# Designed miniproteins, single chains, continued (2): the designs that were tried, part 100

Each design is a single chain, and the fold is of that chain. pLDDT is the mean over its residues in the fold that is shown.

## One batch from the design tools (miniprotein)

Design m7455
Fold by ESMFold2-Fast:
Structure m7455 (fold): chain A 63 residues (1-63)
Amino acid sequence: SAEENERRAELAGLAAAGGVAQGGSAETGKDAGQKASRFNLSGADEEEARRAAEEAYRAALAG
């Protein structure tokens, strides 16, 4: 469901922020992007999931 996809996106965003906090590099970001392409969320859920992930990522870095 859309809600379930949103939760997965939030976890992905938090995991990405955790990697940065541990001193992740640009290469790590590239690898993460390549893996994200693997999932290729489709339909209307993609935009909602992406927004949730971005917001979670930003909140984690701000905290």
Scores: mean pLDDT 55

Design m7456
Fold by ESMFold2-Fast:
Structure m7456 (fold): chain A 65 residues (1-65)
Amino acid sequence: GTYEAVRRAAEEAKKMGYQEKADSYLKKVDEAFKKGPREGRLAATDALAELNKILREYQKKKEEE
C-alpha cells in the first residue's frame, strides 16, 4: 500500500544521505495515521510525492557527470 511505498522511498533517501528528511516524513505519516486512516493516507501520498521528487532530482544529478 501507500505506507509501504513511503517506507521504501524513505529507505532510498537514507542511502542518499537524507536520513533526517526521510525520518521526518515517516514521523509525519505515523502521526497522521494516529489521527485517522484518511489523514494517514493523505500524509503518506504527500510524503511519497516529496520523497520521489528528491530521489528523481538526485538521480538526474548523478547522471549529469
Scores: mean pLDDT 81

Design m7457
Fold by ESMFold2-Fast:
Structure m7457 (fold): chain A 94 residues (1-94)
Amino acid sequence: VREVETKGSEEQQIIDAGRALAEGAARGEKTIVHSPVIKEISPARLFRDATGRTLAIVEIESKKTGDIYRVAFRVDEESGEVEVVSFTRIRRKE
């Protein structure tokens, strides 16, 4: 089990939380994230693209706005290290 606390800007905290979950999923490790700006986090989804590259996607809901941030990571299968390849903010129309 890995515990992570996030700090800094909302975007930085979202990215750091997503990274921790993606790295944990790549290593088969349970990750717990503590963040004042996060309401809910989806489980990291791992999949392989047509080039054999492993991708991890995490969706995180902002506590302040209810917006969903979709963060996609490229996973290095040997190290379990992840790199951000996409960061998308989805505004909820409510």
Scores: mean pLDDT 79

Design m7458
Fold by ESMFold2-Fast:
Structure m7458 (fold): chain A 79 residues (1-79)
Amino acid sequence: SRKVVDRFLEFLESTGRVEIERLTDETVRITDVETGEEEVVTYEELARDLERLGVSEDNIEEYIERMRKQMEEAEERAR
């Protein structure tokens, strides 16, 4: 679903770790802010990856919340 992919990309950008540039309606460039490494991905590829993880429109917000908690805990342990 386009909604699931859009929400996931919004979440990634909100972490401050990546910059997202929309190249076409179906393609984005994801740039790592610290390394400058770039990856070009399609909405179809992202949708398939999220589906394989069991992520849907019904649970995307729960998935994002869980990822945020995991990232926060990892950051606390790295101190």
Scores: mean pLDDT 80

Design m7459
Fold by ESMFold2-Fast:
Structure m7459 (fold): chain A 95 residues (1-95)
Amino acid sequence: KEEERERAIELLRRAAELAREAAKLSTNPEAQELARKAAEAAELAIEALKKGDYTQAYIYADAAAKLAEAAAKLSTNPEAQELAREAARLAEEAV
């Protein structure tokens, strides 16, 4: 469904943006890496959606949500934690 695909892409783009911002604000190297990986997974999910590979898109979106949630749990910066949690929520909503 075209409208559902467009909505999912928008959610994943926002998730990637927030995950990247969380990575920039995190001072913990492990949290930074997880946030970067979350952004990359969200971008891969967008590419899969554009190709019509819904199975692969769901796998990548789920990975993005889990990586962002892990980044939030490991981050010591409250702003980075909130951004990573919101990224996880948006990526989860996209699936």
Scores: mean pLDDT 87

Design m7460
Fold by ESMFold2-Fast:
Structure m7460 (fold): chain A 68 residues (1-68)
Amino acid sequence: TPPRVLSPEEVEDMLENFRRHAESLGLSQEVIDELLGEYRSFVKAHPNPTVAEAAALYRELVEKGLAA
């Protein structure tokens, strides 16, 4: 099976889910905005990321947020 690629709508859903998850963890709005900036930079460079690539970045950003 070929690797599944995320649609633009699925990417936006993932960004919104990340924002909500980060807010639920008590991260400050400043930290959330910085992490979303990193995610948006990734999407700009990789407009059709695979599910695995997006999931790996999601995990990395959550870990960075919790460490801040």
Scores: mean pLDDT 75

Design m7461
Fold by ESMFold2-Fast:
Formats: structure tokens, sequence, C-alpha cells
Structure m7461 (fold): chain A 68 residues (1-68)
């Protein structure tokens, strides 16, 4: 239902749509998605809460966008 995985998929989908709408280069979109996947793997390995996952995903998104 409203699992950590569902929240992750919603964020990933939203970020992808946002980036495509704004004409972000495909190379940067691929890099962003790779970093999001890394955060998901770390959340599974470290047992992060939903709130922790959201905060860390946000930080990665901000960092990647700052490199554009």
Amino acid sequence: MDSVEEVYEQIRRGVLAWARERGVPQEQIDRLLERLDEVREQSLRNGWSRDELVVRLGAVIQRTLAEL
C-alpha cells in the first residue's frame, strides 16, 4: 500500500517528469536516476525510515541539480 518502496517510486517518477519537462540533458537525467538508485540501496542496507529516505533523496536531487 503506502510502503517505503511506493514513496520512492513516486519521487523517482516525479523527478524524471520534472527533468524531462525542463529539458535537462539525458546524461544528467541518467546520473540523477543512478544517484537515486544508490540512495534506495543504502536505505535497504541501513534500514532507514521513510522520512530518512525522503530527506536523503532530496539532498541528492539538490546536489545533482546544482551541477547542471
Scores: mean pLDDT 77

Design m7462
Fold by ESMFold2-Fast:
Structure m7462 (fold): chain A 82 residues (1-82)
Amino acid sequence: MEGIELILEGSRALEEGRFEEAKELFRKGAEKLLAKDKNHPLALYALGVVYRLEGDFEKAREYFAKAMENFPKYKEELEKLA
């Protein structure tokens, strides 16, 4: 599953402090997932992480909120990331 694999690689890069690589992986993974489902919660979450790493906290919050809207059962976990 191409898009999800890219997001998992992005998470690993983030844990290793490779923030620029993490942003690229999250963005590419999100693009792959959004091509199949424009409301994919993992894609919206990944874009939220990208915006947060870029210092755009307003857009990060917006995308995390959209992810929570599309994945209600994970709302509590997603809120902790906003």
Scores: mean pLDDT 78

Design m7463
Fold by ESMFold2-Fast:
Structure m7463 (fold): chain A 80 residues (1-80)
Amino acid sequence: MEYTGTVVSIGSSSALIKLEDGRTLLIGSSDLNSAKPGDVLVALDSEARPVRVRVLGGAVPGKIKVGDKLVLEDLGPYVP
């Protein structure tokens, strides 16, 4: 499923993204800042469970800021 996510906060180590369905994702700030369309990122959901998301759009490397919108594809739980 594809979702639009809004960047809520960016810290030194992690960034919080709120999805249009009300879910939240916690992504490493460096991973988010370097993300490009097509990249697969590991995020933590609201229960700190690892999930995979693909970036489909809205990611501009080095220029992502609070209030920016990303288009993300949910790839389900991360299984090592």
Scores: mean pLDDT 77

Design m7464
Fold by ESMFold2-Fast:
Structure m7464 (fold): chain A 63 residues (1-63)
Amino acid sequence: AAEAAAHAAAGDRGTQARNEVMERIDKLIEERKDEGLTRWDAVLELAAELSGVPVQVIADGVA
């Protein structure tokens, strides 16, 4: 019971973290609206900001 509750809480934490990331992405899109930023570009920029790796390197690594 307690372990099941802890696992459920961990899953809920994952949902909250995802919501925070989505909020950051949405904010980046709004801040860079003049550049016509796509959702993918915003994701790459956020990943670059969080990892300290340039956007081009992340894009090349994923491609």
Scores: mean pLDDT 64

Design m7465
Fold by ESMFold2-Fast:
Structure m7465 (fold): chain A 94 residues (1-94)
Amino acid sequence: DRELLEEAARAFEAAVARAVAALAAGADPEVVASMLLMSASILILELKRRLENPEPAIAAIREGADRVAAALLAGDAAAARAAAEATRERLIAL
């Protein structure tokens, strides 16, 4: 359902924005990446419960979260934002 995918995209973007802000404030990159991955896991559980065919959306969030986490661990906020935007585009296109 489009509304659920748009909701998931907004929630994922919000999680990435919080992670990038925490990194800019001097938070530990490992902690920030772990919290982002936990937020993604919660979104995956919600999609699995609420969508009839959740597999493409779960794959998009899982792959997107891995890319964002890698960027956060490298301290690369621009790469994290780019990965989040690519994930949003993929979710919205479903």
Scores: mean pLDDT 87

Design m7466
Fold by ESMFold2-Fast:
Structure m7466 (fold): chain A 81 residues (1-81)
Amino acid sequence: MSVEEFVKNLPTMSPEEIEKAVEELIEQLRAETDPEKVQATTLKALEAISKLIKEEKDEERRKLLEEYAKRIMQVASSVQR
């Protein structure tokens, strides 16, 4: 799944679909050797998740979205130049 596809579909995804999409994004980030592309993809994904968190009224769903954001950030931080 592309980051554009992820951002587009994220608001309509079930928690299970979000987890799968986040795992696919993480695998793409791990395979990417260009740090500028890693940063751009990470920022797009995090902005989409942050927007959902602001609109989310359910505390448990907010925590799940925050955990997904943390996973994406950890992978991005581990990618070397």
Scores: mean pLDDT 76

Design m7467
Fold by ESMFold2-Fast:
Structure m7467 (fold): chain A 62 residues (1-62)
Amino acid sequence: MEEKREEYEKLALEAGFSPEAARNLAIGLVDLDWSLEEAKRVIDVAKTNAPAGKAGARALAA
């Protein structure tokens, strides 16, 4: 399961998130047990909304 987290973290980094935000997003997505496609969609939405990093991570976790 750690490889899945690393993959999500890499996707978030490639989308332009900071390393801290990317890690938080990846952890949240793994905890929610979402599919890779759902994770990509959520990362895209988070990037488009671009709230403060802390708020963005919480929106995804909710």
Scores: mean pLDDT 67

Design m7468
Fold by ESMFold2-Fast:
Structure m7468 (fold): chain A 97 residues (1-97)
Amino acid sequence: SEEAKKLIEEGRDLLMEARALVNQAKIALKNGDYEKAIELAQRAIDLARKTIEVFEKALKLASGVEKQLAERYLAEGRDVIDEANRILKEAKEKLKQ
């Protein structure tokens, strides 16, 4: 449907932003900027949660190829949260040292 297509496009844009934040958080962590890594990882988690909600809505309206695409992006959004949580945990432990 047209609505499903718009939600997939919106979710994809948000997912790309969440991935960019995770990559920035990784760089901050690598550089020893633990406070920045924490802030960026938290922002990535918040944005990825929003992407998941958008793709879950798309999944209810989508069929065929659009459904498969929404399922794939939903899984990728969950992977972003997992990666951001790992960065967040490591940065918090490093900041205590």
Scores: mean pLDDT 90

Design m7469
Fold by ESMFold2-Fast:
Structure m7469 (fold): chain A 97 residues (1-97)
Amino acid sequence: SPEEQKVKLRIQMTLGSFLLHNLIKARYDEDPEQAKNYQAIADKLQDIIDMIDAGEPLDVVFERMDEVIAQLEKVDPKLAAQFQKNKEILREEVEKV
């Protein structure tokens, strides 16, 4: 439905925003170890975006988002908290469709 397509687009836009933030950190972090950690998170976020484009079920997408949030919590707790809040909003939007 158009409503389902709109929700998928919102999920992709949210993932894309967090992808960009992690890519910027990977490029500019002065700590090479932290830069690698941000790159690993960015790669996983891209994989989730690709899963949505491939038509994977949204429950699987949200499970993969939870895994990424848990990993991000160890690298950047503030960014992880922001991602968790956005995920909760998106989950509520999915349940309404």
Scores: mean pLDDT 88

Design m7470
Fold by ESMFold2-Fast:
Structure m7470 (fold): chain A 82 residues (1-82)
Amino acid sequence: SVSQESARLLEEVGENLREAGKKAGVTPQDVARFVALMLREPEALARAQELVKEAIRKAKEGNVDEAAELLRAAMEEVERAE
């Protein structure tokens, strides 16, 4: 179990990531492609993975705009790998 404060913070991070993904134009199909490529060619996605990690960090900081830019860059790396 988590405290009410911890649950609230997790909800805010999730909401910020959802808004960032929406701003970046990330679709469920893009997420599926990323996951499929990670299973087949993880080394080709090393840069995309780092961009996603940084996007999560920016979302935790409340910086939705920077998170969106990082997710868009990650999407471009996924397209290059496929």
Scores: mean pLDDT 77

Design m7471
Fold by ESMFold2-Fast:
Structure m7471 (fold): chain A 85 residues (1-85)
Amino acid sequence: MATKEQIDEAIESAKKRVEELKKRADEFIAQHPDDPELVEKIRELVEKAQKYLDEAIKNRDDPEKAVEYLQKIDEVIAEIESLLA
């Protein structure tokens, strides 16, 4: 099972990944303003990643819940990266 220290380190890593991905998404949106459906989907996924990150932080003392939200962040990041490719 993940320790609190491992969870805290994973959360810090996830924060950096979400921040970098948000920057990449903003750059992509700026280059594709003529695709409103794609822009909306990317924005919704970025907000979803941030929400899961906030939930992971909120539940950092509950390793099972924290790990679940961290996994959901990974899934959302992968979906956004697929759209940005």
Scores: mean pLDDT 82

Design m7472
Fold by ESMFold2-Fast:
Structure m7472 (fold): chain A 85 residues (1-85)
Amino acid sequence: SLSPEQKFIKLHKEFLERVRQAEKEGYDSGDLSAMNQRLDELSDEALERMLKEGVTPQQLRMFGNYLRNLGLYSSATKVYKLADS
């Protein structure tokens, strides 16, 4: 079975691919509001899966850093609070 680190890497890669697709669709359509809503939904889905799979607090902090770099500050704050709990 996959280690916690390998599970995190897999889930993070799946999230990055879905983010790339959502951004492409958003920019192609020009509906940036729908794109931002979709990115928040994808972030919440990824967080739920990471928590279910038992990723470490340090891995959650890495995910939160990525969300912050995307400008998803509310989602990043949610992830950091869970990492620090």
Scores: mean pLDDT 85

Design m7473
Fold by ESMFold2-Fast:
Structure m7473 (fold): chain A 81 residues (1-81)
Amino acid sequence: MTKEEIEKVYEEFLKKLREALQKAFDEGKSDDEILQEVARIFGELRDKLEEMGVPDDEIDVFLRRLAEEAQKLIDELRAKK
């Protein structure tokens, strides 16, 4: 498995996260519902990377990157209210 294949999976989940957060904010979801949706996407990314045979230390790096992007997106969407 190449680093490029792992990055493609990460980018797909980042896109999914952006779309899910935008939809949740547009639908007026609660903060708890938004956080639950973020947690679900994180779990799905972890499971996919584990299925692909990515080492746990590399999975943790990708989950951290996704967490930082999720926080930025949530802050941006909250600021637009």
Scores: mean pLDDT 82

Design m7474
Fold by ESMFold2-Fast:
Formats: structure tokens, sequence, C-alpha cells
Structure m7474 (fold): chain A 83 residues (1-83)
């Protein structure tokens, strides 16, 4: 479970980084797709941990995941507005 959390966090951060690189290059469509994928991945894990695994995430970990979701969604909206 912890290994899955670590992989999800690493993958989400990499997706956000890829989105940022695309955004800086003016590829807003690619940036939007990466940011959206990052948000969906994080939201999917939050749902999975709560509903399927029935584990309580530590509040600090939940906050970190929720903040990353907010960041990814905000960046996705910014990229979409540039399209």
Amino acid sequence: ILERLERVLEEAKRLIEQGEKAFEAGDYETAYKYYKKAAELLEGFLRYSDEVLRIGLPPAVREELEKLVEEARKKAEEAKKKL
C-alpha cells in the first residue's frame, strides 16, 4: 500500500512536470492532457484508499494529495484557456 502511494505520488509529480514543460513550450494541448491525467490519477488513488482499501490516510498525506489535485486541476484549466 505504501509502495503504491509512493509510485502514485512520483508518477503524478512527473506528469505535472511534463505538463509544465509542454506549457512553457506553448504546447497547451499536451500540457492540459498531462495535468488532467495527474489529477485523475491522484483522485483515483484517494477514492481507492477510502473505498476499496478502507484505510485511513494520515491527515498530512491526505492534505498533500488534495493539494496536488488542486494544483493539477488549476494548471489544466490554465492550459485549456490557452487553447
Scores: mean pLDDT 79

Design m7475
Fold by ESMFold2-Fast:
Structure m7475 (fold): chain A 94 residues (1-94)
Amino acid sequence: MSKEEAIELLEEELAKAKGNKEGLVAYLALSQPTAEIGAAVIEYYIKNGGDIKALAEALKKLADAFGEFARERIEAILSQLPEDYRKALEEHLN
């Protein structure tokens, strides 16, 4: 899946979602084939007024559910984000 395809899928799924939008964003980001594409999904959501704190809480729930696999994926994605978005998410993950 390309960055463009991942963003298009995110837009379609968010339009259908009636709740837990942050959980959907977190799941889509972690399910991407590369950390760069996952970071693009998160960046797109934040740029469009997404709730950073709620997104961080959704990422933490996935880390709690799937353990080290999810934590490594989250760290890789955070490393690909712009510094301001990374810092904002890290503040709520700690």
Scores: mean pLDDT 82

Design m7476
Fold by ESMFold2-Fast:
Structure m7476 (fold): chain A 78 residues (1-78)
Amino acid sequence: SAEARAQLEAFKEFLDRWLAWLRENAASLSVEEIQRMRDGLLAQAEEFRATLPEELRPEFEEALRRFEAEVARLIEAR
C-alpha cells in the first residue's frame, strides 16, 4: 500500500511535469500534435490504472480529470 501510494504520487508528478513542458512548448506545436501526445499518455495511464489497488483509483481518476481539463484549456488557448 505504501509502495502503491508512492507510485501514484510519482505518476501525478509525471503528469505535472508533462503539463509544465506543454505550457512551455505549446506555441511550437499544432493542436493535432498535442492531441496525439495526450492520447499516448492516456494509453500509458490506462496501463498504470490496471496496476493500482482499488482504494487508490478514485484519487487516480481525479488526477486524470484535472490533467485532461488542463490539456483541453491549453488547446483552447491556442
Scores: mean pLDDT 87

Design m7477
Fold by ESMFold2-Fast:
Structure m7477 (fold): chain A 79 residues (1-79)
Amino acid sequence: SSSKKKKAEEIYEEVKKALEEFYERLALGQTNGLEDLKKLEELVKNAIKELKELGQYETAEEIEKLYEEFKKKILELLS
């Protein structure tokens, strides 16, 4: 349904924004390291779960890929 697609788009945008904001804070030394990262991981896992429950598997896969790319950027930043 159009409602499920709209919800999937909202979830995707929320995750993308959270990842971008975390990266900016980390680059500025403004994160409580492990605690903030744990909350971010929980947000991503919950988003993927909700999308799968909505049958929005393609958007769930896009978030999984987005998070993998995010982890690579974090490793590069910390190197």
Scores: mean pLDDT 84

Design m7478
Fold by ESMFold2-Fast:
Structure m7478 (fold): chain A 63 residues (1-63)
Amino acid sequence: NVEELVKKLEEAIERGDHETRGQVVSELMSKGKWEELIETLKKYGLIDETQIHSIRVSKEVLG
């Protein structure tokens, strides 16, 4: 579920586990949980305004 995925993403970021981080990011995207993904990455300083804009544009264009 989404709450479990967010926790797994936060744990992966805190551990520096880039492989698990990538897997969880992909799963959140596939479930359409873009806002929770964006909020989590922004919380850890891993995306900026340009990247947030790009993600939102991709969501709008691709569905």
Scores: mean pLDDT 74

Design m7479
Fold by ESMFold2-Fast:
Structure m7479 (fold): chain A 95 residues (1-95)
Amino acid sequence: MSAAERREWLEEALEKARKIVLEREPSLTEAQLDELLADIEKYFGLPLLEILERFYSNVPWADDDEFVEGLADLLINYYKDPSSLDVYKLLLTLE
């Protein structure tokens, strides 16, 4: 996969994860989800696509569907408890 193809795939994976989050948490609006994503970028000090690339690379995913579900779980966990990002920090900031 080229770098451009991977970026497009990560963007598509994020859109799928967003749909799962909104279905599982109907109290959450699309605007609030956008705010959560911005907060995650601010927390890690990295662009969102770089965070997604690290999450994909640092976890042994069985398949792409498991990765999408993992993204949804990260977003839902953060929505319910912002301190949950401390658990993800080792996965998202280690090179």
Scores: mean pLDDT 77

Design m7480
Fold by ESMFold2-Fast:
Structure m7480 (fold): chain A 95 residues (1-95)
Amino acid sequence: SPGEEVLQIIDETIERLKKAKTISEISKILQEHIDRLESLLPQLSDEVQDVVVEGLGRLEITYIDSLLNRDSVDEMKDRLISILEETRERLEELL
């Protein structure tokens, strides 16, 4: 289902973030994550779509905040992965 595909995209993004070594790599991973999920949004139920959109907004805010705070690559990764894991958990309850 499109919802199961969203979970797979989140899992792939978490694994890619764990391997990322630079802010540039993190930025690319996040942009690809956003692009993939945005392509699926019209196929999702309203409730699933709302959780996905909230999660994407939290990722964007956290990424910008981490840049402004001059977080290390590892600190930024930990913050972003935590948001993705929380989004995944919320989606599992709906799917």
Scores: mean pLDDT 90

Design m7481
Fold by ESMFold2-Fast:
Structure m7481 (fold): chain A 70 residues (1-70)
Amino acid sequence: MRRHVVEAEAVEDSEVLLARGKEGVNGRGGTAKKGETATAVLEGAEDVARATVLSRKAGVVREEEVVSEA
């Protein structure tokens, strides 16, 4: 049961370590990412809807490019 949680936690822990290492080198990136996270939490539902539309559009664009190139 908790295997999924452990796996997700391990991935997050690795990402946090990487972010911390680059925090000093890329201060702006760290600040922007933190701001984005807070905003996502506030507009979770709305952001999810927009993310879905964006993802769908990206897929459609790729398909159209393949047809055009084919």
Scores: mean pLDDT 49

Design m7482
Fold by ESMFold2-Fast:
Structure m7482 (fold): chain A 64 residues (1-64)
Amino acid sequence: MQAQLDKDAQMSQTVADLVQAKRYDEIEKLIEEETDPEEKEQLQRMKTVALNGQEESARQRAAR
């Protein structure tokens, strides 16, 4: 139970870090390696959320 939550939190952080580093190929590789459809959809959602956050941060920085 707790190990699963730790893994999900760690994966979310890894995806966010990869988006910051512009390592989109690594994110796509993680999605491709995932065989479970539900986990694959979750990874795709994490990628979308991280990309949207990255764009907002870039706009905030450009505005100030």
Scores: mean pLDDT 70

Design m7483
Fold by ESMFold2-Fast:
Structure m7483 (fold): chain A 87 residues (1-87)
Amino acid sequence: SVLAELNEKIQAVQKKIDELVDLLDNKAPPEVILKHIDELEKAIEDLKAFIEANRDKLDKDFVDKLLSQLDGQLELLKKLKEEISKL
């Protein structure tokens, strides 16, 4: 179902965020952090594409808020990636 797939994609993004936080807290090598950011960015883009493709089956207010949140997360990840790349 659309809701089951949506939940799986949301959980995948949340797991990747938790993994990134753990890598940052443990001062992992920059190359490992950058790879995880790339994987997280891909997971967020995949989630955004899924939401847009199923927009007619989801609440409009929920979709708009979630997409705005995901866009904000992508902007923050881009800035983090730039800072980590300087190390």
Scores: mean pLDDT 88

Design m7484
Fold by ESMFold2-Fast:
Structure m7484 (fold): chain A 108 residues (1-108)
Amino acid sequence: ADPAEGDLTIEASDPKEREFLKKLAEKMKNKPLTAEDVRKFIEEYKDELPERVRQLLEALARRMEANGVAAVVKDIKEEDGKLIVTLHFARSKEKAEELLKKIQEKEK
Protein backbone atom coordinates (compact mmCIF):
# COMPACT_ATOMS: atom_id res chain seq x y z
CA ALA A 1 0.00 0.00 0.00
CA ASP A 2 1.21 3.50 -0.81
CA PRO A 3 2.20 5.60 2.22
CA ALA A 4 -0.57 7.99 3.23
CA GLU A 5 0.73 11.42 2.19
CA GLY A 6 -1.77 14.19 2.79
CA ASP A 7 -3.37 16.41 5.38
CA LEU A 8 -5.06 15.36 8.62
CA THR A 9 -7.17 17.93 10.49
CA ILE A 10 -7.59 17.51 14.26
CA GLU A 11 -10.22 19.61 16.04
CA ALA A 12 -10.74 20.09 19.78
CA SER A 13 -13.30 22.21 21.66
CA ASP A 14 -12.54 20.95 25.18
CA PRO A 15 -10.02 23.24 26.98
CA LYS A 16 -7.89 20.29 28.20
CA GLU A 17 -7.81 18.70 24.72
CA ARG A 18 -6.83 22.07 23.19
CA GLU A 19 -4.04 22.47 25.78
CA PHE A 20 -2.42 19.11 24.95
CA LEU A 21 -2.79 19.54 21.18
CA LYS A 22 -1.06 22.94 21.54
CA LYS A 23 1.77 21.29 23.52
CA LEU A 24 2.21 18.71 20.77
CA ALA A 25 2.14 21.37 18.02
CA GLU A 26 4.78 23.47 19.86
CA LYS A 27 7.12 20.42 19.93
CA MET A 28 6.68 20.17 16.13
CA LYS A 29 7.58 23.80 15.29
CA ASN A 30 11.33 23.04 15.04
CA LYS A 31 11.29 19.38 13.87
CA PRO A 32 9.01 16.82 12.22
CA LEU A 33 6.98 14.53 14.46
CA THR A 34 7.82 10.80 14.20
CA ALA A 35 5.77 7.89 15.57
CA GLU A 36 8.40 7.60 18.36
CA ASP A 37 7.85 11.28 19.28
CA VAL A 38 4.07 10.68 19.52
CA ARG A 39 4.60 7.63 21.77
CA LYS A 40 6.98 9.60 24.02
CA PHE A 41 4.39 12.39 24.30
CA ILE A 42 1.70 9.86 25.32
CA GLU A 43 4.05 8.36 27.96
CA GLU A 44 5.13 11.79 29.27
CA TYR A 45 1.51 12.90 29.84
CA LYS A 46 -0.18 9.50 30.33
CA ASP A 47 -1.88 10.45 33.64
CA GLU A 48 -3.03 13.89 32.36
CA LEU A 49 -4.07 13.27 28.72
CA PRO A 50 -7.81 13.43 28.01
CA GLU A 51 -9.06 10.01 26.84
CA ARG A 52 -10.04 11.27 23.35
CA VAL A 53 -6.60 12.85 22.77
CA ARG A 54 -4.80 9.71 24.04
CA GLN A 55 -6.82 7.49 21.66
CA LEU A 56 -6.25 9.92 18.77
CA LEU A 57 -2.47 10.04 19.37
CA GLU A 58 -2.25 6.23 19.72
CA ALA A 59 -4.07 5.88 16.38
CA LEU A 60 -1.78 8.53 14.84
CA ALA A 61 1.37 6.73 16.05
CA ARG A 62 0.12 3.36 14.69
CA ARG A 63 -0.71 4.94 11.30
CA MET A 64 2.72 6.62 11.13
CA GLU A 65 4.52 3.36 12.03
CA ALA A 66 2.49 1.32 9.50
CA ASN A 67 3.20 3.77 6.64
CA GLY A 68 6.72 4.90 7.62
CA VAL A 69 5.69 8.58 7.50
CA ALA A 70 6.56 11.66 9.54
CA ALA A 71 4.28 14.65 10.22
CA VAL A 72 4.68 18.43 10.25
CA VAL A 73 2.27 21.09 11.50
CA LYS A 74 0.93 22.82 8.38
CA ASP A 75 -1.51 25.14 10.18
CA ILE A 76 -2.81 25.96 13.67
CA LYS A 77 -6.08 27.89 13.88
CA GLU A 78 -8.40 28.95 16.71
CA GLU A 79 -12.04 29.62 15.75
CA ASP A 80 -15.22 29.77 17.88
CA GLY A 81 -13.45 28.28 20.93
CA LYS A 82 -12.14 25.38 18.83
CA LEU A 83 -8.49 24.56 18.11
CA ILE A 84 -7.89 23.25 14.57
CA VAL A 85 -4.50 21.67 13.85
CA THR A 86 -3.65 20.54 10.32
CA LEU A 87 -0.86 17.97 10.01
CA HIS A 88 0.86 16.97 6.77
CA PHE A 89 2.34 13.48 6.40
CA ALA A 90 5.55 13.06 4.38
CA ARG A 91 7.07 9.81 3.06
CA SER A 92 10.23 10.24 5.14
CA LYS A 93 11.65 12.28 8.01
CA GLU A 94 13.95 14.02 5.51
CA LYS A 95 11.03 15.12 3.29
CA ALA A 96 9.14 16.29 6.38
CA GLU A 97 12.19 18.39 7.42
CA GLU A 98 12.27 20.01 3.94
CA LEU A 99 8.55 20.84 4.15
CA LEU A 100 8.96 22.25 7.68
CA LYS A 101 11.75 24.59 6.48
CA LYS A 102 9.49 25.88 3.66
CA ILE A 103 6.64 26.52 6.12
CA GLN A 104 8.98 28.34 8.54
CA GLU A 105 10.40 30.53 5.72
CA LYS A 106 6.86 31.62 4.71
CA GLU A 107 6.04 32.67 8.32
CA LYS A 108 9.08 35.00 8.66
Scores: mean pLDDT 76

Design m7485
Fold by ESMFold2-Fast:
Structure m7485 (fold): chain A 79 residues (1-79)
Amino acid sequence: MEEEVERAREAIEKFIRDLKEATRYVLELGDKELREKFIKQLRGLFKQLEEFAKNVPEVRPLLEEAKRLVEEAIEELEK
């Protein structure tokens, strides 16, 4: 149980870090098709993360923060 909480935290924290780095990289490239593909992948990856953390209520606040960051990144990528 404790190990599941830690793994979920680490997975979400890694996702947030990777999200920030990948978003910056995709924006620097300026390619619209790449942005559209990245948005689709990002939504899919976040859905997998939600399913993974579904039975770990302790990480729910962190998961909601990740969701806000995903929404912010998508808004930035659509501009």
Scores: mean pLDDT 79

Design m7486
Fold by ESMFold2-Fast:
Structure m7486 (fold): chain A 74 residues (1-74)
Amino acid sequence: MVDIVLRMMLAVLDEDVDAIVELLGEVEGASREEVEPYLPQVPEAAERLRSERGLTRESLERLAEENKRKAAEL
């Protein structure tokens, strides 16, 4: 769960539409129709994540580790 969300966020930050589509293919339960409206917004979303949240590959990787540790502590 956390891994796919983080991969998706990284693909958005990299503005890599092909990576986004490929990740959706790994989760066949998620329909492309749910994400198609967001694909044209990827560049804007990437800028927003970088400017407003300071999200980078490193910050997302740290968030993944923190979430993993919190899950183990529960």
Scores: mean pLDDT 65

Design m7487
Fold by ESMFold2-Fast:
Structure m7487 (fold): chain A 79 residues (1-79)
Amino acid sequence: SLELPDPATASPEEIAESLEKLSKAAVEYLKENNASKEELDAAEEAVEGAGEQAVKAGVDEEVAKKIAEEAKKELEKVK
């Protein structure tokens, strides 16, 4: 299973890697299950929020933003 590491103990690199893996897994799940527009919009909001939390946990803002932007781009293609 893909789990987000504990921000208090995980390195910023581990948090960034987990954010990318979880975002890709979520996009694949939504594509495979013919997610509704409402579910895709909720997923975009969740990815944005996860990116903000990653930055708060010490991930570089540009790295977190690129991961979130790529996930949102893939979600837009599914709509």
Scores: mean pLDDT 77

Design m7488
Fold by ESMFold2-Fast:
Structure m7488 (fold): chain A 81 residues (1-81)
Amino acid sequence: SEEDVIAELFAELRALREEYGPRLQAAIEAGDEERFRALALEYADRVIALLRKVKPKLSPELAAQVDHAIAVLEREREALE
């Protein structure tokens, strides 16, 4: 169901946050700007890929919300390059 797809999406997004959050924080604390940028780009790419993967399985209304989220993430990604 769409609810199951959304639940799986949120679980995978949570797992990515748990993986990348501490690593990003450690880079900030170390003052390692290159490491932070590399991790932030990798994290953004993985989130965007996940959103693109689930989009075709969603209603048009939710697909539009996902498109908006992807656009925001792509803008943030460009700012890091």
Scores: mean pLDDT 89

Design m7489
Fold by ESMFold2-Fast:
Structure m7489 (fold): chain A 93 residues (1-93)
Amino acid sequence: GLIERLEELLKKAEEYIEEGDKEGATKSLIEALKLIGELIDQGRYEEAREYLKKVEELLKKLEEIPITDKEVDINLGVIHLMIAVLKLILKKS
């Protein structure tokens, strides 16, 4: 189900962060944010809020890693934009 896939993606993102793999972490967080969007589409707003908060916590840890490349920088921009849009939707729901 969506929650099981979300938990697996968040676990992978945390593992990538601990290993210093910013590219792997950003890709996993983008996929997690897409699934949070699917939760919103299904009217599962409380679960979407809880998982969005977990993504934000992992993003803070990820941004503490000083080494980045252009793809990682682009992915971080995408993540911030996706979080902002999802928060706006959830505020109206």
Scores: mean pLDDT 86

